# Designed miniproteins, single chains, continued (3), part 23

Each design is a single chain, and the fold is of that chain. pLDDT is the mean over its residues in the fold that is shown.

## One batch from the design tools (miniprotein)

Design m8772
Fold by ESMFold2-Fast:
Structure m8772 (fold): chain A 88 residues (1-88)
Amino acid sequence: FDALVRPGPALAEVLRSVGLQRETYTLGEVLAGIGVYLTRQGLVDRGENLGIVDLSGTLLGEIFGKDRFDARDGAEIVAAILAHSTLV
């Protein structure tokens, strides 16, 4: 079993846009939701950018406070999720 996180309001809105409407999630569930969000926004290119994702102009980019991140580095994504969530 696993640590649960409660997303902040802005991150919860991103998750809600992909059908996730609970108060708490595992980190894996949040990561999966972000992956769906990136796919729906057309930001996943099958590695053409060496794993770098352009978040400019997206709600997720505004939440993370950056225009790009390395999608191959799950630790970077997890750190951003934790910065915008409360650990339960």
Scores: mean pLDDT 70

Design m8773
Fold by ESMFold2-Fast:
Structure m8773 (fold): chain A 91 residues (1-91)
Amino acid sequence: MTPEELERLRERRLALLEEEARTLPAALRDVLENTDLSEEERELVRRIIEILERVRATLPALDEEERRRLLEEAIRELEEIQRRGYEIVLA
């Protein structure tokens, strides 16, 4: 993979997260209301909603560097939640 390809993938991932922050919280709330989830699963979904809502609320007030930092932080937090979800399923 070239450095240019890696940078393009990174930018695409940031753009997708920005879009997801606008659309996913409503869908995830619907999941919480209409799906029979364990308390552990419910907590993970609530945490994802919190991260996405924070991104959505703060992005418009930030400059380009601050936006990139916020999106990268959110990706790291979401990756941690994904790892935790796999641990619950695979345990």
Scores: mean pLDDT 74

Design m8774
Fold by ESMFold2-Fast:
Structure m8774 (fold): chain A 70 residues (1-70)
Amino acid sequence: TLPSIKVMTDSVLKTADEKMKEAQKSDKKTAEKLKAETVKNLETAKRYALKQGDDKSAKELDKKIKEVKS
């Protein structure tokens, strides 16, 4: 069993939080672009988690995607 999925998930979630903070300081167009890029990265990580059978990590990533889209 590789711990890589949990490490990847934690890293991606941290990056998402940092990008959301950056978006709050940005103009509307830049904020929308940062949110779109963040969603794409989270969806990519969710796909990898699902491939590895890590439903818990996939659910955490899905929740973050919904938060970013809100």
Scores: mean pLDDT 80

Design m8775
Fold by ESMFold2-Fast:
Order: sequence, then structure tokens, then C-alpha cells
Structure m8775 (fold): chain A 112 residues (1-112)
Amino acid sequence: AREEELRRRMAELQERYGVRVEAVDIKTGDGTTKKGLVVTLNPDLTYEQAREAIREAVRLAKEYGFDYITLTGLPSDERGRELVREAARMAREAGLKPTPFEIYLREKGEEV
């Protein structure tokens, strides 16, 4: 029931925003398996559409007990950086772990 509901919610998010959504298992160095939600954004999305898709994905990840949220398909320009910062803020408020792109920004000494 819960997994079927999750897949339906992922499909609805994909249809509404034209994004791709995948659930993945992440093996950690301590031998535990963590759950990640991967969202691939459509580069044709407006800033507001992308932001809303991210917000819905963060809510879904929190509701279904995911440990990580990962964003891909982000522009490498200032708009992409602002979307990463916004996503990082929403993920932190939800108690989710940093995305690989957020980790990349931190390694570059940039604010996230």
C-alpha cells in the first residue's frame, strides 16, 4: 500500500512538473543502506516551476522517510546556484541530508 502510494505520488510529480523522480538505495561506509530520492529537473522549467517541484519533492522525501534528496538537471549558472541554495534550505528544514551538488558548493567555499 505505502510503496504503491509513493510510486503514484512520484508519477504525479513527474506529470505536473515534467521532472524525473527515482527512489534509490545508498550504501554507506558503516554497512547501512539509506534511502535517497533523486529528482532530475527539466532545463526548460522556469525558476518558480523548478522551486515548486523541489518543494514538493522535499515534502515527499520527508513524508516517506528518505534520508537524502538529490537534484540533477540544474543549470550551472547563477539561477542553478540559487535553486541549489533554496533546495538546501528546504531540505535542512525537513531534516534531510545535503545533496551531492550542495556538497560540491561547500567544497568550492560557496554558501549553501
Scores: mean pLDDT 72

Design m8776
Fold by ESMFold2-Fast:
Structure m8776 (fold): chain A 75 residues (1-75)
Amino acid sequence: MSPAEQLLQEFEELLKAGKLTEEDVERLIAEARTLPLPEQARLLHEMVALAQASPTTSEALIERLRAAADEAFRA
């Protein structure tokens, strides 16, 4: 499994468990930033899509992920 696939799986598991915190989001963004920019942008956009599909995810966490994804896409 690629590092990007591992991070996405961890994020999805935290979302499903209802355990996703701001600290987890910042940690996952930091780990994503170690990836090549195209993979980083794709991964972060996938995380945004999963968070938006979750009815219990706070809008603030979604906005943070979206900002990180947009920065990676523009870099």
Scores: mean pLDDT 81

Design m8777
Fold by ESMFold2-Fast:
Structure m8777 (fold): chain A 77 residues (1-77)
Amino acid sequence: MEEFYKKAIELARKAGKKLEQQTRAYIATRLGSDELIADAEATLTDPAAKQALVERATQIHNEALENLQKITDEVES
């Protein structure tokens, strides 16, 4: 995953500063979502509450990853 992030930043940088900043923001969002998932799994004792937070964090995580993939695909096109 780290190599994918480096590639996405590199490609976005070639396309322009605005896209580079946007790509970095998506990476930060995804990494923050990974932390939220880990925290929810570690701290919540109620299985239903744990699952709800993990699902929400996973959705944010996947949206950020989809945005990164879209940038990579568009710049390489």
Scores: mean pLDDT 74

Design m8778
Fold by ESMFold2-Fast:
Structure m8778 (fold): chain A 78 residues (1-78)
Amino acid sequence: SPAERERLQIEMELGVLEVYASTQILVYSKIDPEKAKELEKLRDETIERLEKLLADPNATVEQVEEIIKEFKEKVKKI
């Protein structure tokens, strides 16, 4: 179905986010351990927001992308 295809696209976006977050945490763990902890907390909060969004069958890829954009902007401010 169209909804099933959109869910698969969302799963792909989540995979990209996880790789990005893990890479940033790894880099900061070597440079600034306190920032790495802040990034881990931000990652966990972002995953919780995405989990809540994905409980809605009408959730769109655009809504997922907005949450990911906010995460990346917050990472830059750490």
Scores: mean pLDDT 82

Design m8779
Fold by ESMFold2-Fast:
Structure m8779 (fold): chain A 89 residues (1-89)
Amino acid sequence: GLFTLDKTKYTVEKGSNVVLTGTSAEDGRYTVAVLDEQGRLVYGDSVEVKNGRFSVNVPSSYLKSGKHTVRFYRDGELVSEEEFEVTIV
C-alpha cells in the first residue's frame, strides 16, 4: 500500500497513547480506521501526510493487547492496510 509504519510492535502503559508513525508516498489528508483482531472498528481519526510523514495518536483505552490493523482511506477508497501489535502494561 501507500503507507509504511516505522515499527509494528508497541508496548505502552495503560492510559498512554500508541503513536503510529511512518511514511506515505503521497501527501494529503486521509481517514484512519483501527481494527481489532476480529476486524471490528475500535478507533477512527484523520491524518495529514506532510513531506511523506505521518503521526496518529491512538489512545490505549480503545485497544486491548494483541494484533490490530490500521487502514488508510482517501475519498472513501482503501489505499493502505498495515498490521501492528500492542502490549499494554
Scores: mean pLDDT 90

Design m8780
Fold by ESMFold2-Fast:
Structure m8780 (fold): chain A 92 residues (1-92)
Amino acid sequence: LLRTLVRAVVTKEVLSPEEREQALALLRETGAEEAARRLLAAAREAGASEGELSALLAAATIAALGVHLLRTDEARARELGEEIERIVEELR
């Protein structure tokens, strides 16, 4: 899932319905679902494309996971950051 989310942020590829549901589930687990849904609604009203909405959902999910890990397991937060950097390099 992380690779799929990073790819959506970098390339603006549209997330599948299943990938969107997995992202929303992670946002719910981290307590960020309502804030993310509000952001997506505002972006949609501003004319964001489906790719842009997918990128925003993915970015919000990664940010929420990162904040959750910083509060619960700082070492895992660092590992997440390193994994994201590796995926970004691979997408070049």
Scores: mean pLDDT 81

Design m8781
Fold by ESMFold2-Fast:
Formats: structure tokens, C-alpha cells, sequence
Structure m8781 (fold): chain A 83 residues (1-83)
């Protein structure tokens, strides 16, 4: 289902942030930290759209947008924690 595919991408995003936590906490430059999050978000936005190409009968444009919003929300929460 669209929900299962979305949750899988969200779990992958969480795992990516978790693996990079020591690196994120070592960054003393807020600009560098924000660049890391923006770059990672860019990659996951592209992957969300790629999921629609892989599962066009399951994933709508609205599903992609909702997935991106949830990834962005998780990134904002994590950035606030390490800032």
C-alpha cells in the first residue's frame, strides 16, 4: 500500500539520520549543519518521486507530497535537537 511504501521511506530517512548522529553532533558550524540537512532532504524528495514511477498504480502525487511533508517534519525535529 501507499502507506507501507511511505513508512519504509520514512524508516530509511530515520536510519540515515541515526547513522549520521555522531557526525551531526560534531558539526560546530550551523551553516554546515543546515547544508547537510538540505542536501539529505533533496535526496529523499527525489526518492519519494521515484517511488511513484516504481508504483504508479499505488502512489499518487498527493501520496508523494504527503511523504515529503513527513520527511521534512522529521528533518526539522532532528535539526532542532542537534542545534
Amino acid sequence: SAEEIRERLLEEFRATLEKNEPYLRSIKDETRLRIFFESTLGLFRMRAWALKLEHPEVISDEDVEETIERVEALAEERLAEVL
Scores: mean pLDDT 82

Design m8782
Fold by ESMFold2-Fast:
Structure m8782 (fold): chain A 79 residues (1-79)
Amino acid sequence: TQELLEELLKRPYEDAKKTAIEKGAEAGQKVVDDAVARATELFREGGAPQETIDYLAERIREAGLKGVKEGEKEREAKE
């Protein structure tokens, strides 16, 4: 449902943002890459069609990268 999709996207966003604030944008981007890879593997194992996997992977990457960008801005403001 809508709520499950929001939770699926919220976690990568928050984790990537926190990592970018604490360790910088490069570390945050790695968190995004790891989250996309893990989600892709889980959806593939669950039998999701490739189109669905690609769609969800892109949404997770978009959410995560938004977190990285916002976290980097907060990190720069503190330095």
Scores: mean pLDDT 81

Design m8783
Fold by ESMFold2-Fast:
Structure m8783 (fold): chain A 85 residues (1-85)
Amino acid sequence: SQAEKNGEQTQAELQKLIDIIDKSKSEKEAIEKLDQLAKENPELSLDIESLKILIERDGLEAVKKELEETLARLPEEVERIKNAA
């Protein structure tokens, strides 16, 4: 299923974002690592831009929590999409 493949890719991408935030000692370091990820994956640049804004507004811990909650919900979202077709 394309939904399952997209879900697995999204899970891997969310985990990368969580790891960057978790391993960053400051908002500046997290933003620099996210900018590098955007250069390597231009298709993610808009999502990374939005994430950088959230980090500057809400801080690293709040953004990490939101990403972890999104990751936790992803299997249910994939099943919902799969069952709706």
Scores: mean pLDDT 76

Design m8784
Fold by ESMFold2-Fast:
Structure m8784 (fold): chain A 61 residues (1-61)
Amino acid sequence: SAVAELIVSLRLSDTQLRSFLVKYLGLPEAPTDAEVAAIRADPEAGLRALAARHPQAFARP
C-alpha cells in the first residue's frame, strides 16, 4: 500500500513511527512494540494486521 511505502521511505524511528500512525492514520491508541516490530519486518503485513484491529483508522476522507 502507499502507506507501507511511505513508512519505508521516511526511515522513521520507533517513536516517530508511533507518532505518525496516531496522528496521520487516526489510531485510537499508540501501536504496541510487537506491532511496530511487525511493521518493521514486513510493512504491508504489519499494517494489514493493524488495520484489522483498527479498521476505521485506515479510511481517509
Scores: mean pLDDT 72

Design m8785
Fold by ESMFold2-Fast:
Structure m8785 (fold): chain A 59 residues (1-59)
Amino acid sequence: SMMEYLEKLDKAIKLLATRLDEYHADREGTKKRVAEELGVSLEVVDDAIAILKEKGLIE
């Protein structure tokens, strides 16, 4: 559902925001680890990254 998607997205954004140094050192590995830890799809993680890029937290 849309609500479940938004909850997963929020969790991915929050987790990625605490792991920015890891993401900059290993982007693809960090994406996979975050997806596995949260039990979400890589698409949700990519959507979270897009939001963090818009906020200027990721390049």
Scores: mean pLDDT 88

Design m8786
Fold by ESMFold2-Fast:
Structure m8786 (fold): chain A 73 residues (1-73)
Amino acid sequence: SEEEVEKRKEKLIKRLGELAEKALEKGDLKTAKEVKELYDEFIERLNKAKTIEEKEKVIEETEAKLKELEAKL
């Protein structure tokens, strides 16, 4: 549903922000930059998505990339 997509989007944005903050706290400027680039790509792709299914795929792909970045910290 649109409501579930919006909730997942909000949670993902929060997680991206938390990861960026943690990277900066550790002085990991490379990971902080990668998180910002992932955030910018996520917002752009989500805005271009026309269907709920497309939005869900964008969220899933971004969550996978976020997990990879979290593993580096």
Scores: mean pLDDT 86

Design m8787
Fold by ESMFold2-Fast:
Structure m8787 (fold): chain A 75 residues (1-75)
Amino acid sequence: EIEATIAAVEEAIAAGLSAEEIRAQLEANLRLAEEALAWARANGAPQEVIDRAEEAIRVARAALAAVDALAARRA
């Protein structure tokens, strides 16, 4: 799924979306996932919920790294 997310980011950039706009959306998604994880931990959510939030954070970080790598190659 991380690979699929990276491929989707690459396709979006190839389709003409700006890397900066994609990065901003991914940063917003990462912040929401981190807030959700903090809330889940503070409120004793089931481990499955915590695991899902941690996975969402990993996916978002992988996508951000892909956007950053593509932007660096264009610089």
Scores: mean pLDDT 74

Design m8788
Fold by ESMFold2-Fast:
Structure m8788 (fold): chain A 95 residues (1-95)
Amino acid sequence: SELEKELFLDMHLIATVAGLVVHARRAERLGDDETAKKIREARDKIVELIRNKAPMEEILKVLDELAEWLKEKGYDEFAAEVEAERKRLEEIYKE
């Protein structure tokens, strides 16, 4: 049961990282290299945190900071998608 929870959390962390890759490529296709770069920086930070087995709270903070930045730039749709991913990770982490 604990192993199953850890595997499920790991799968959703991989899905979150993959989602950020998709979002960055979407921004790049729209000609927004600044937004693509910002999303890739958040992705790279999350990968670093996963590799270093950092607390989940640090990963959630990176997603919160990215969502806030996207809202400030007027990317409400991207921000909502990032917030949904963050909420899903928190729900799994807290059971």
Scores: mean pLDDT 85

Design m8789
Fold by ESMFold2-Fast:
Structure m8789 (fold): chain A 118 residues (1-118)
Amino acid sequence: MLTLIFFGESEVEDEIVALVKEVFGYEPKVIRVDTLEGLLEAIDKSERPIVVFAKDVKKEHLPVIRRFLERAKELLLGNPVILIYSPSSLAEAEKVIEHLKKKYNGKIEHVTALLLPD
């Protein structure tokens, strides 16, 4: 099942959920976490996690997120992990990427990331 994980709160949460529904063709399971530990646990419990660093996302980012998800859907083989973040959340995003590299024995193909402009 596709799981959409919001790290923090976003005013565009509903729009992101709608984009995921449009791109993947079904309703994702939505969860919200407010700690890095909770985020890593949520990722580990999900088959196809899309992680959004919610505080980083503005309405003007929605078109680039849509195009990225459309591309990621076509490029992902197996159990994809998608990260959407900005430079302001880089430290937390890097910890997630390190966790995933350890989980997948260094296979970067299991992680697809979009770096949003500030």
Scores: mean pLDDT 76

Design m8790
Fold by ESMFold2-Fast:
Structure m8790 (fold): chain A 97 residues (1-97)
Amino acid sequence: MLVPLPPELAELLGVPDRTSLSVDDLASLLGTWLVENNLFDPENPTIVDLSGTRLGELVGKDRIDMSNPEEVSELLTRLLTEVAGLSEEQVREALGL
């Protein structure tokens, strides 16, 4: 399934406007963006601080534990529903739920 990226998310990830990505490609680009922006807590390298970032503003979440699969799934679900406008059913299919 291809996810059409809204302009704000495309700009954040450095891809052309109106780019459509697979969920795997989106997850890879998000992971790269988190590393390049030094958002991992130096004392707790599984914790990501999104406070004050455009990504945190888009998803409405300031902190994520990347070692917690439920928190990672919630982040992806918020991006796919609130930002990309997908239905809950489409998100379940995209995440293999």
Scores: mean pLDDT 73

Design m8791
Fold by ESMFold2-Fast:
Order: C-alpha cells, then sequence, then structure tokens
Structure m8791 (fold): chain A 99 residues (1-99)
C-alpha cells in the first residue's frame, strides 16, 4: 500500500530532522555516508515524481506496473532513511558519552 509507505517515509523524515537538530558533530566518514545516502534518496524521489507525472497518461496495465515501481522506490527510500537514522543515532550516542 503506497499510502502506508508514504506515511512511514514522513515519520522517518521527522525522526531524521529531530536527530539532526541534536547532533553537533559528525566524523568525515559519517558525513560521506550521509551524503551518499541523501543523493540516493534524491534520485529515487526524482524517479517516483517522474512516474507520478506520467500516471494519468498510462493504460491500466502500465499504471499497475508504475504503482509497483513507486512501491519499490518507497521501500528503498525507507531502508536508506533507516540507515541514515542509524548513523545519526551513533553520532548522538558518541556525543552523550563525551558530554
Amino acid sequence: DIEKLRKEVKELEKKINELRSQVHRLTPEQQARLEKLQNEIKSLYEEIAAIEKRMPQLTPEEQEAARKRIKDGLEKIINLYKEMISILEEALQREQEEH
């Protein structure tokens, strides 16, 4: 269900924004990993947006294939956001241990 996946994405985005507001220091390694993940997520969002723009012009068969591609893309975004959260939580834990 695309609607449920989009809700999960929004929840993860809120979590990331919260963690980013709390993290003061990232290692160069963590910064590079986060940048790579953000670039991958951006590409997936652009792909999904392109599919959605074409949706009204597609046949029912093509719309079904398009919905599957959107679902697969959202699931990939969810996994990438979870990896970003893991990196940010690691950074925050390190900061708490130091101060």
Scores: mean pLDDT 87

Design m8792
Fold by ESMFold2-Fast:
Structure m8792 (fold): chain A 89 residues (1-89)
Amino acid sequence: MSRAEQLLERLRQLREELARLRDQIAASTDRDQIQQLVAQVQQIVAEMSRLAAEFLALQPTPEQLEELRRIEDEIIRILREIAEIMKSF
């Protein structure tokens, strides 16, 4: 696997982890637990930003850039869903 492929795979794994955290936040009624889950979301977002920067530095192919865009669009959707859930508290 190329370094670009490894970075895309790691970004996909982090996207799945964000989706799990979204579901956990939605299911939680404990404010302290929700704060801990939101802190984990922030840590994952920071890691994704670092990985995306490393990926872009590799001068990826147009096809690889399109895949990154699809992953980013899904991440933005999940973060928007988390923000909407948080409005209920």
Scores: mean pLDDT 86

Design m8793
Fold by ESMFold2-Fast:
Structure m8793 (fold): chain A 78 residues (1-78)
Amino acid sequence: MARLEVKEVKHEITDDKETKEYVVRDEAGNELLRVKEEIYKDGTRKLTIETAAGTITTESKDFVGGSALEALRRLAEE
């Protein structure tokens, strides 16, 4: 399989939320997608995925489990 690079490009903590941004690139350095995770102080989590075809946003208040970004990173490293 082609190797993908996952890089954290932003990690910011404010009084309202924690924001993490990741960029996924192919072996040639082309940006395939950008993932932004926002964790709000009330427990709300917002995930935004930007691709060449468009943007997908998902919001969950009762999110339980491991980070989807960590799962994607593990797949990209294999």
Scores: mean pLDDT 67

Design m8794
Fold by ESMFold2-Fast:
Structure m8794 (fold): chain A 120 residues (1-120)
Amino acid sequence: SELVEQAEELKKLGEKKFEEEKDYEEAGVEYARAGELYIKAGKPEEAAKLLEEAIEKLEKVAPDSPVIGVLYRVLGEAYEALGELEKAIEAYEKAIKLLEEKDPYSAEEAKENLEKVKKK
């Protein structure tokens, strides 16, 4: 799948940004993009694993970074695709808390996702 190949390249770019360049914000952005592409490719298990590992690493070096909030939003979408609705709710709530002050637009996206999943 072209989407899987693109996701794998973005994952590799995120790893390079994190490990070699120590550009944690850009690393998070590339991980989020990779996660979104895995979900679109019908690989939400791969998306969830990638995003959980990325969040764990980023929380250790930049715990209050807005990009972690973006990662939690995409993780919520991966859990929603897996039918793990309670985990999706928790991920969206964490995304909102991290994004509300510094990125209110992304916080609003997470709030809309949270409202939709609570109706399921």
Scores: mean pLDDT 89

Design m8795
Fold by ESMFold2-Fast:
Structure m8795 (fold): chain A 90 residues (1-90)
Amino acid sequence: SSADEFLSFIESNKSRLSPEIVEQAKKIVEALKNNDIEKALEYLDKLEELVEEKTPEILELFEKLRKAIEEKDIDLALGLLKRILVFLQK
């Protein structure tokens, strides 16, 4: 599943991500699996707060991800979340 592929991505890249970012990303995936849109958006807001430098590019990705979550497009949401995490790698 797209969620299992995403968990594999996090596992492979967790050394390049902050533990707090990894925690919020996993919570977003869990909320999406449970169709809990309200919780997914709450965890997304917490993830955005953890972003030290907010460029127009990253903000656009967060906006697109919010819309995908609101529309319950889980595959698109997971793809966008992956793009955000790649952007946030140190």
Scores: mean pLDDT 84

Design m8796
Fold by ESMFold2-Fast:
Formats: sequence, C-alpha cells, structure tokens
Structure m8796 (fold): chain A 67 residues (1-67)
Amino acid sequence: SARERAVARLMERFGLSREQAEALIDFALSTLTRRPTREEIEAFAARLGLSPEQLDRAGVLAVQLTQ
C-alpha cells in the first residue's frame, strides 16, 4: 500500500521506528486540514528526534508517498 511504502522510506531515510513513521504520516496529513503552530512543530520534531527542518522534509515526503 502507499502507506506501507511511506512508512518504509521514512524509517530508512530518517532513522525512524515504525511507530514514529506512522505518527509522522498522520501529522503530515493533518497539516493539509489545519496549519500547525511553530510550538506544535518543534514539540513533535523533538519527540521524533528530528530537527524542525528534518520534520519538514520528512512531512513533504510522507504527503507525496501517500497521495
């Protein structure tokens, strides 16, 4: 599935666990309906062990792979 492909690529490219990759996909898709605050972005990036810039790149990839 598109979701499984996205999970695998996020795990490979960003060193995320399956749980983290799935959470990132859900977060990225939610940004299509509601714009997150800077604080929400920074908190979520920290939870995943990513910088905000890495989260942005990973989120773009997640959206691209799930459309």
Scores: mean pLDDT 85

Design m8797
Fold by ESMFold2-Fast:
Structure m8797 (fold): chain A 97 residues (1-97)
Amino acid sequence: MEKIRQELQAARDAALAALRAALAQILATEDDDRQVVLRATGEVLRAIGDLLQKELELLKNSEDKEKTQEIADEIQKQMNADIVALLQEVEAQLAAR
């Protein structure tokens, strides 16, 4: 179980890092540059896709699918909370500009 948690946690950390980098690119742009927004969105979607693919792979190969699903749900809830916190931080920074 620990290896499954570690793999999902690593994928979640990668997705959050990609989201933070994308938001930083958007915040650094003075003008509404659609290319910057599209690239940033693409990077985030790829990282999220990689996390979901890892979750499905671990579920498919797990002998204890119920426990693997519980770990995946825990990581997903934590990721959702972190995304909300990041969006609130970005909104605060935009309001301060």
Scores: mean pLDDT 71

Design m8798
Fold by ESMFold2-Fast:
Structure m8798 (fold): chain A 79 residues (1-79)
Amino acid sequence: TEEAAEFARKRAEELKENPLDPEKTAEVLRESAEAMRESPGAYAAAMRAAIDAEKGLLDSETAARVLEGAAEIAREEGG
């Protein structure tokens, strides 16, 4: 949905401006995935990134880029 995509895009901007630790980054990614749950592609992308972030494999900037991509998928699948 457009609303879910906008939520994820806003979270991406916040992550770029205010980098978070791995646990908080994963939390933001999981919240964004749940907001986009009606888009299977967006949900899967954000959840996979959340798992990687918890393992310390993703920084906030990379997580923001993943959320931007997931937001685009959510708009495509929700339109």
Scores: mean pLDDT 81

Design m8799
Fold by ESMFold2-Fast:
Structure m8799 (fold): chain A 97 residues (1-97)
Amino acid sequence: GEDELQQVEEQLEKLYNELLEDDSILPPEAKESEELRLVEIVETVLFRMGVPKEEAHNEAQKIVGQAKEKASSVEELHEILQVLMKEFLVKYYEEQN
C-alpha cells in the first residue's frame, strides 16, 4: 500500500544518509574508490533492509552503474541511487509474499 511505500522510502533515506555520514568504508580519493564506496553503501542499505548478502551485492553494482550513466552531477547521482534502491526494494518485498 501507499503507507508501506512511504515506510520503505523513509527507512531507505535514513540508512543511506547515516552511511554517507559514517564514511569509514573507503577513502574517497580516486574515482574507482568512490564508486566502490557507493557500491558498498548501497549493498549495506539493501542488506539491512532484508535483501540477502549475495543479491544485495549484485544489485548494488547494477544500481550504482545505472545511476552513474544517468547522473550529470553528484546531487543527481544521490537522487537516482535512492530512486533505484526504492524501486528494487518495493519489487523485492512484493515478490517475498
Scores: mean pLDDT 77

Design m8800
Fold by ESMFold2-Fast:
Structure m8800 (fold): chain A 92 residues (1-92)
Amino acid sequence: DEVLREAEELAREAERLLERLRDQFFEAHAAYVAGKPEAATSLPPEAAALLARAFGLFAEAYEAALAGDDETALRLGLEANRLLVEGLRLAL
């Protein structure tokens, strides 16, 4: 309900921002996976840092979901989406 509504609103905002920042997002994600978030030089450092934190929280949410901890998975996933939207907005 309230949480699902916020999740849907964040998802729509993220989709809108990703349409404009697709290449920067994939560069940030590749840098994060390589263990070098700072290598995402097409982004402001603050935006790159927020995206790296979001990616880490998405990974933690996925692990929580695999463990059957749906409440923790939802909480971490929601926080990850908030950081994702904030990071993408800073990259505009």
Scores: mean pLDDT 82

Design m8801
Fold by ESMFold2-Fast:
Structure m8801 (fold): chain A 95 residues (1-95)
Amino acid sequence: MEMVEEARKRGEEMRERIKELAENGSIDAVIKEVDEAGKLLTEALLRSEEEGEVMNEYLGEAAKYVIETMSHTNGSAVAVQVAGAVADALIEKRK
């Protein structure tokens, strides 16, 4: 479906932006991007399960990279934000 392809494209762009921000140590920017990603994931899940699954997979990849890259500096703050966004989306999906 066209919307699923759009979700994939947005997910890929979001994942790459989050990875680049994490590499640059821009904690505030990473937190903002993750928050926006969580909102997009929630909207996708409300529209279609397929869109939500695609977005969730990219968020998971971004989350893993951020935690690994930033755990020594400010990983706790970023990890909490990422975990919250993913958990909220997964809870909504399972209702």
Scores: mean pLDDT 67

Design m8802
Fold by ESMFold2-Fast:
Structure m8802 (fold): chain A 91 residues (1-91)
Amino acid sequence: AKALAERLLGLRARAQATIDALKARVAAEKPSAEAQAYAQKAIAAGQALIAAIDKLGLGDTSEPGSVLLKTIADNAAAMDAHAAAFEAALA
């Protein structure tokens, strides 16, 4: 469905923006090792999210679509949680 494709593209763009923002903030602010660790976890989750969306878009049949959708949901949640932990560690 067009709506699902648009949501996945939006989520992919948000993940890329989150990765870029976290990399820029770590470089500029040089925060604590704890804050940097949360940023690295958020970046890793965002990269896994983008990879899963790209696999689904390519019609990769080596993994069931249900597994890819679960990977997308799990990594979106992990990215958001670790990004929030990064913000909390900066306070």
Scores: mean pLDDT 83

Design m8803
Fold by ESMFold2-Fast:
Structure m8803 (fold): chain A 73 residues (1-73)
Amino acid sequence: KSKKIQELLYKIEQAIAAGDFEAAIAYLEELKKLFPEVADLVDQAIAALKAGDAEAARALVEEIMKKLREIGK
């Protein structure tokens, strides 16, 4: 449950921190497929990464984390 979500989110943040936006986008697409409830936030994060805006992407990943914690019950 939450452990798998945390592992995937950690991989996304690590990819962003490494400047590997291609890997970050791939992990975000996987997250969107698993949790359509966060699709809008994921699409915004992908758009930020495609624009090279790592700070905006990180903020959106934090919002995704918060929303997934609420859903994870």
Scores: mean pLDDT 81

Design m8804
Fold by ESMFold2-Fast:
Structure m8804 (fold): chain A 76 residues (1-76)
Amino acid sequence: LELVIEIEGRASPEAVRRVGEALGVEVEIEEGEETRGVLRARVKSLEEAIEVAARASRLAEEYLGRVRMRFTLIEL
């Protein structure tokens, strides 16, 4: 399974990279008027995906402040 986490908001690209590093996942960042980040986490189960999503949400609140987040779980 792959959990795709999309982050969009007025956070710095460096702060988004810190969230990805803390989660141990790959990060793709597009810089513009807002920072858009895509984090990709390989997970073994739905339970692990939920845990990673919860942790990502907490890290985003801590490091990024007010951002929009979307979570998509893909079966590989």
Scores: mean pLDDT 82

Design m8805
Fold by ESMFold2-Fast:
Structure m8805 (fold): chain A 64 residues (1-64)
Amino acid sequence: ALPSPAELKAMSRDEQLAVIRAYLSTYLSDEEVDAMIAAIRADKDLFDKWVAMLIEISRALERL
C-alpha cells in the first residue's frame, strides 16, 4: 500500500526514493528497478514528477 499524501510530503528524499523503489518492484525486475532508481536519482525533474504522481495516486486511493 502507498503511504498517505501527508506522509509522502513529510518524507526525506531517501524515504521517497524507497517508496518509489517499492512501487516499481510491483511491475519491474530488480535490475530494471535499480536502473530506473539510478535515472530518477540523477534527474531532479524526474524525481519530483515521480513523487507528485505517487501523491496523486495516494489521494485517489484515499477517495475510494
Scores: mean pLDDT 83

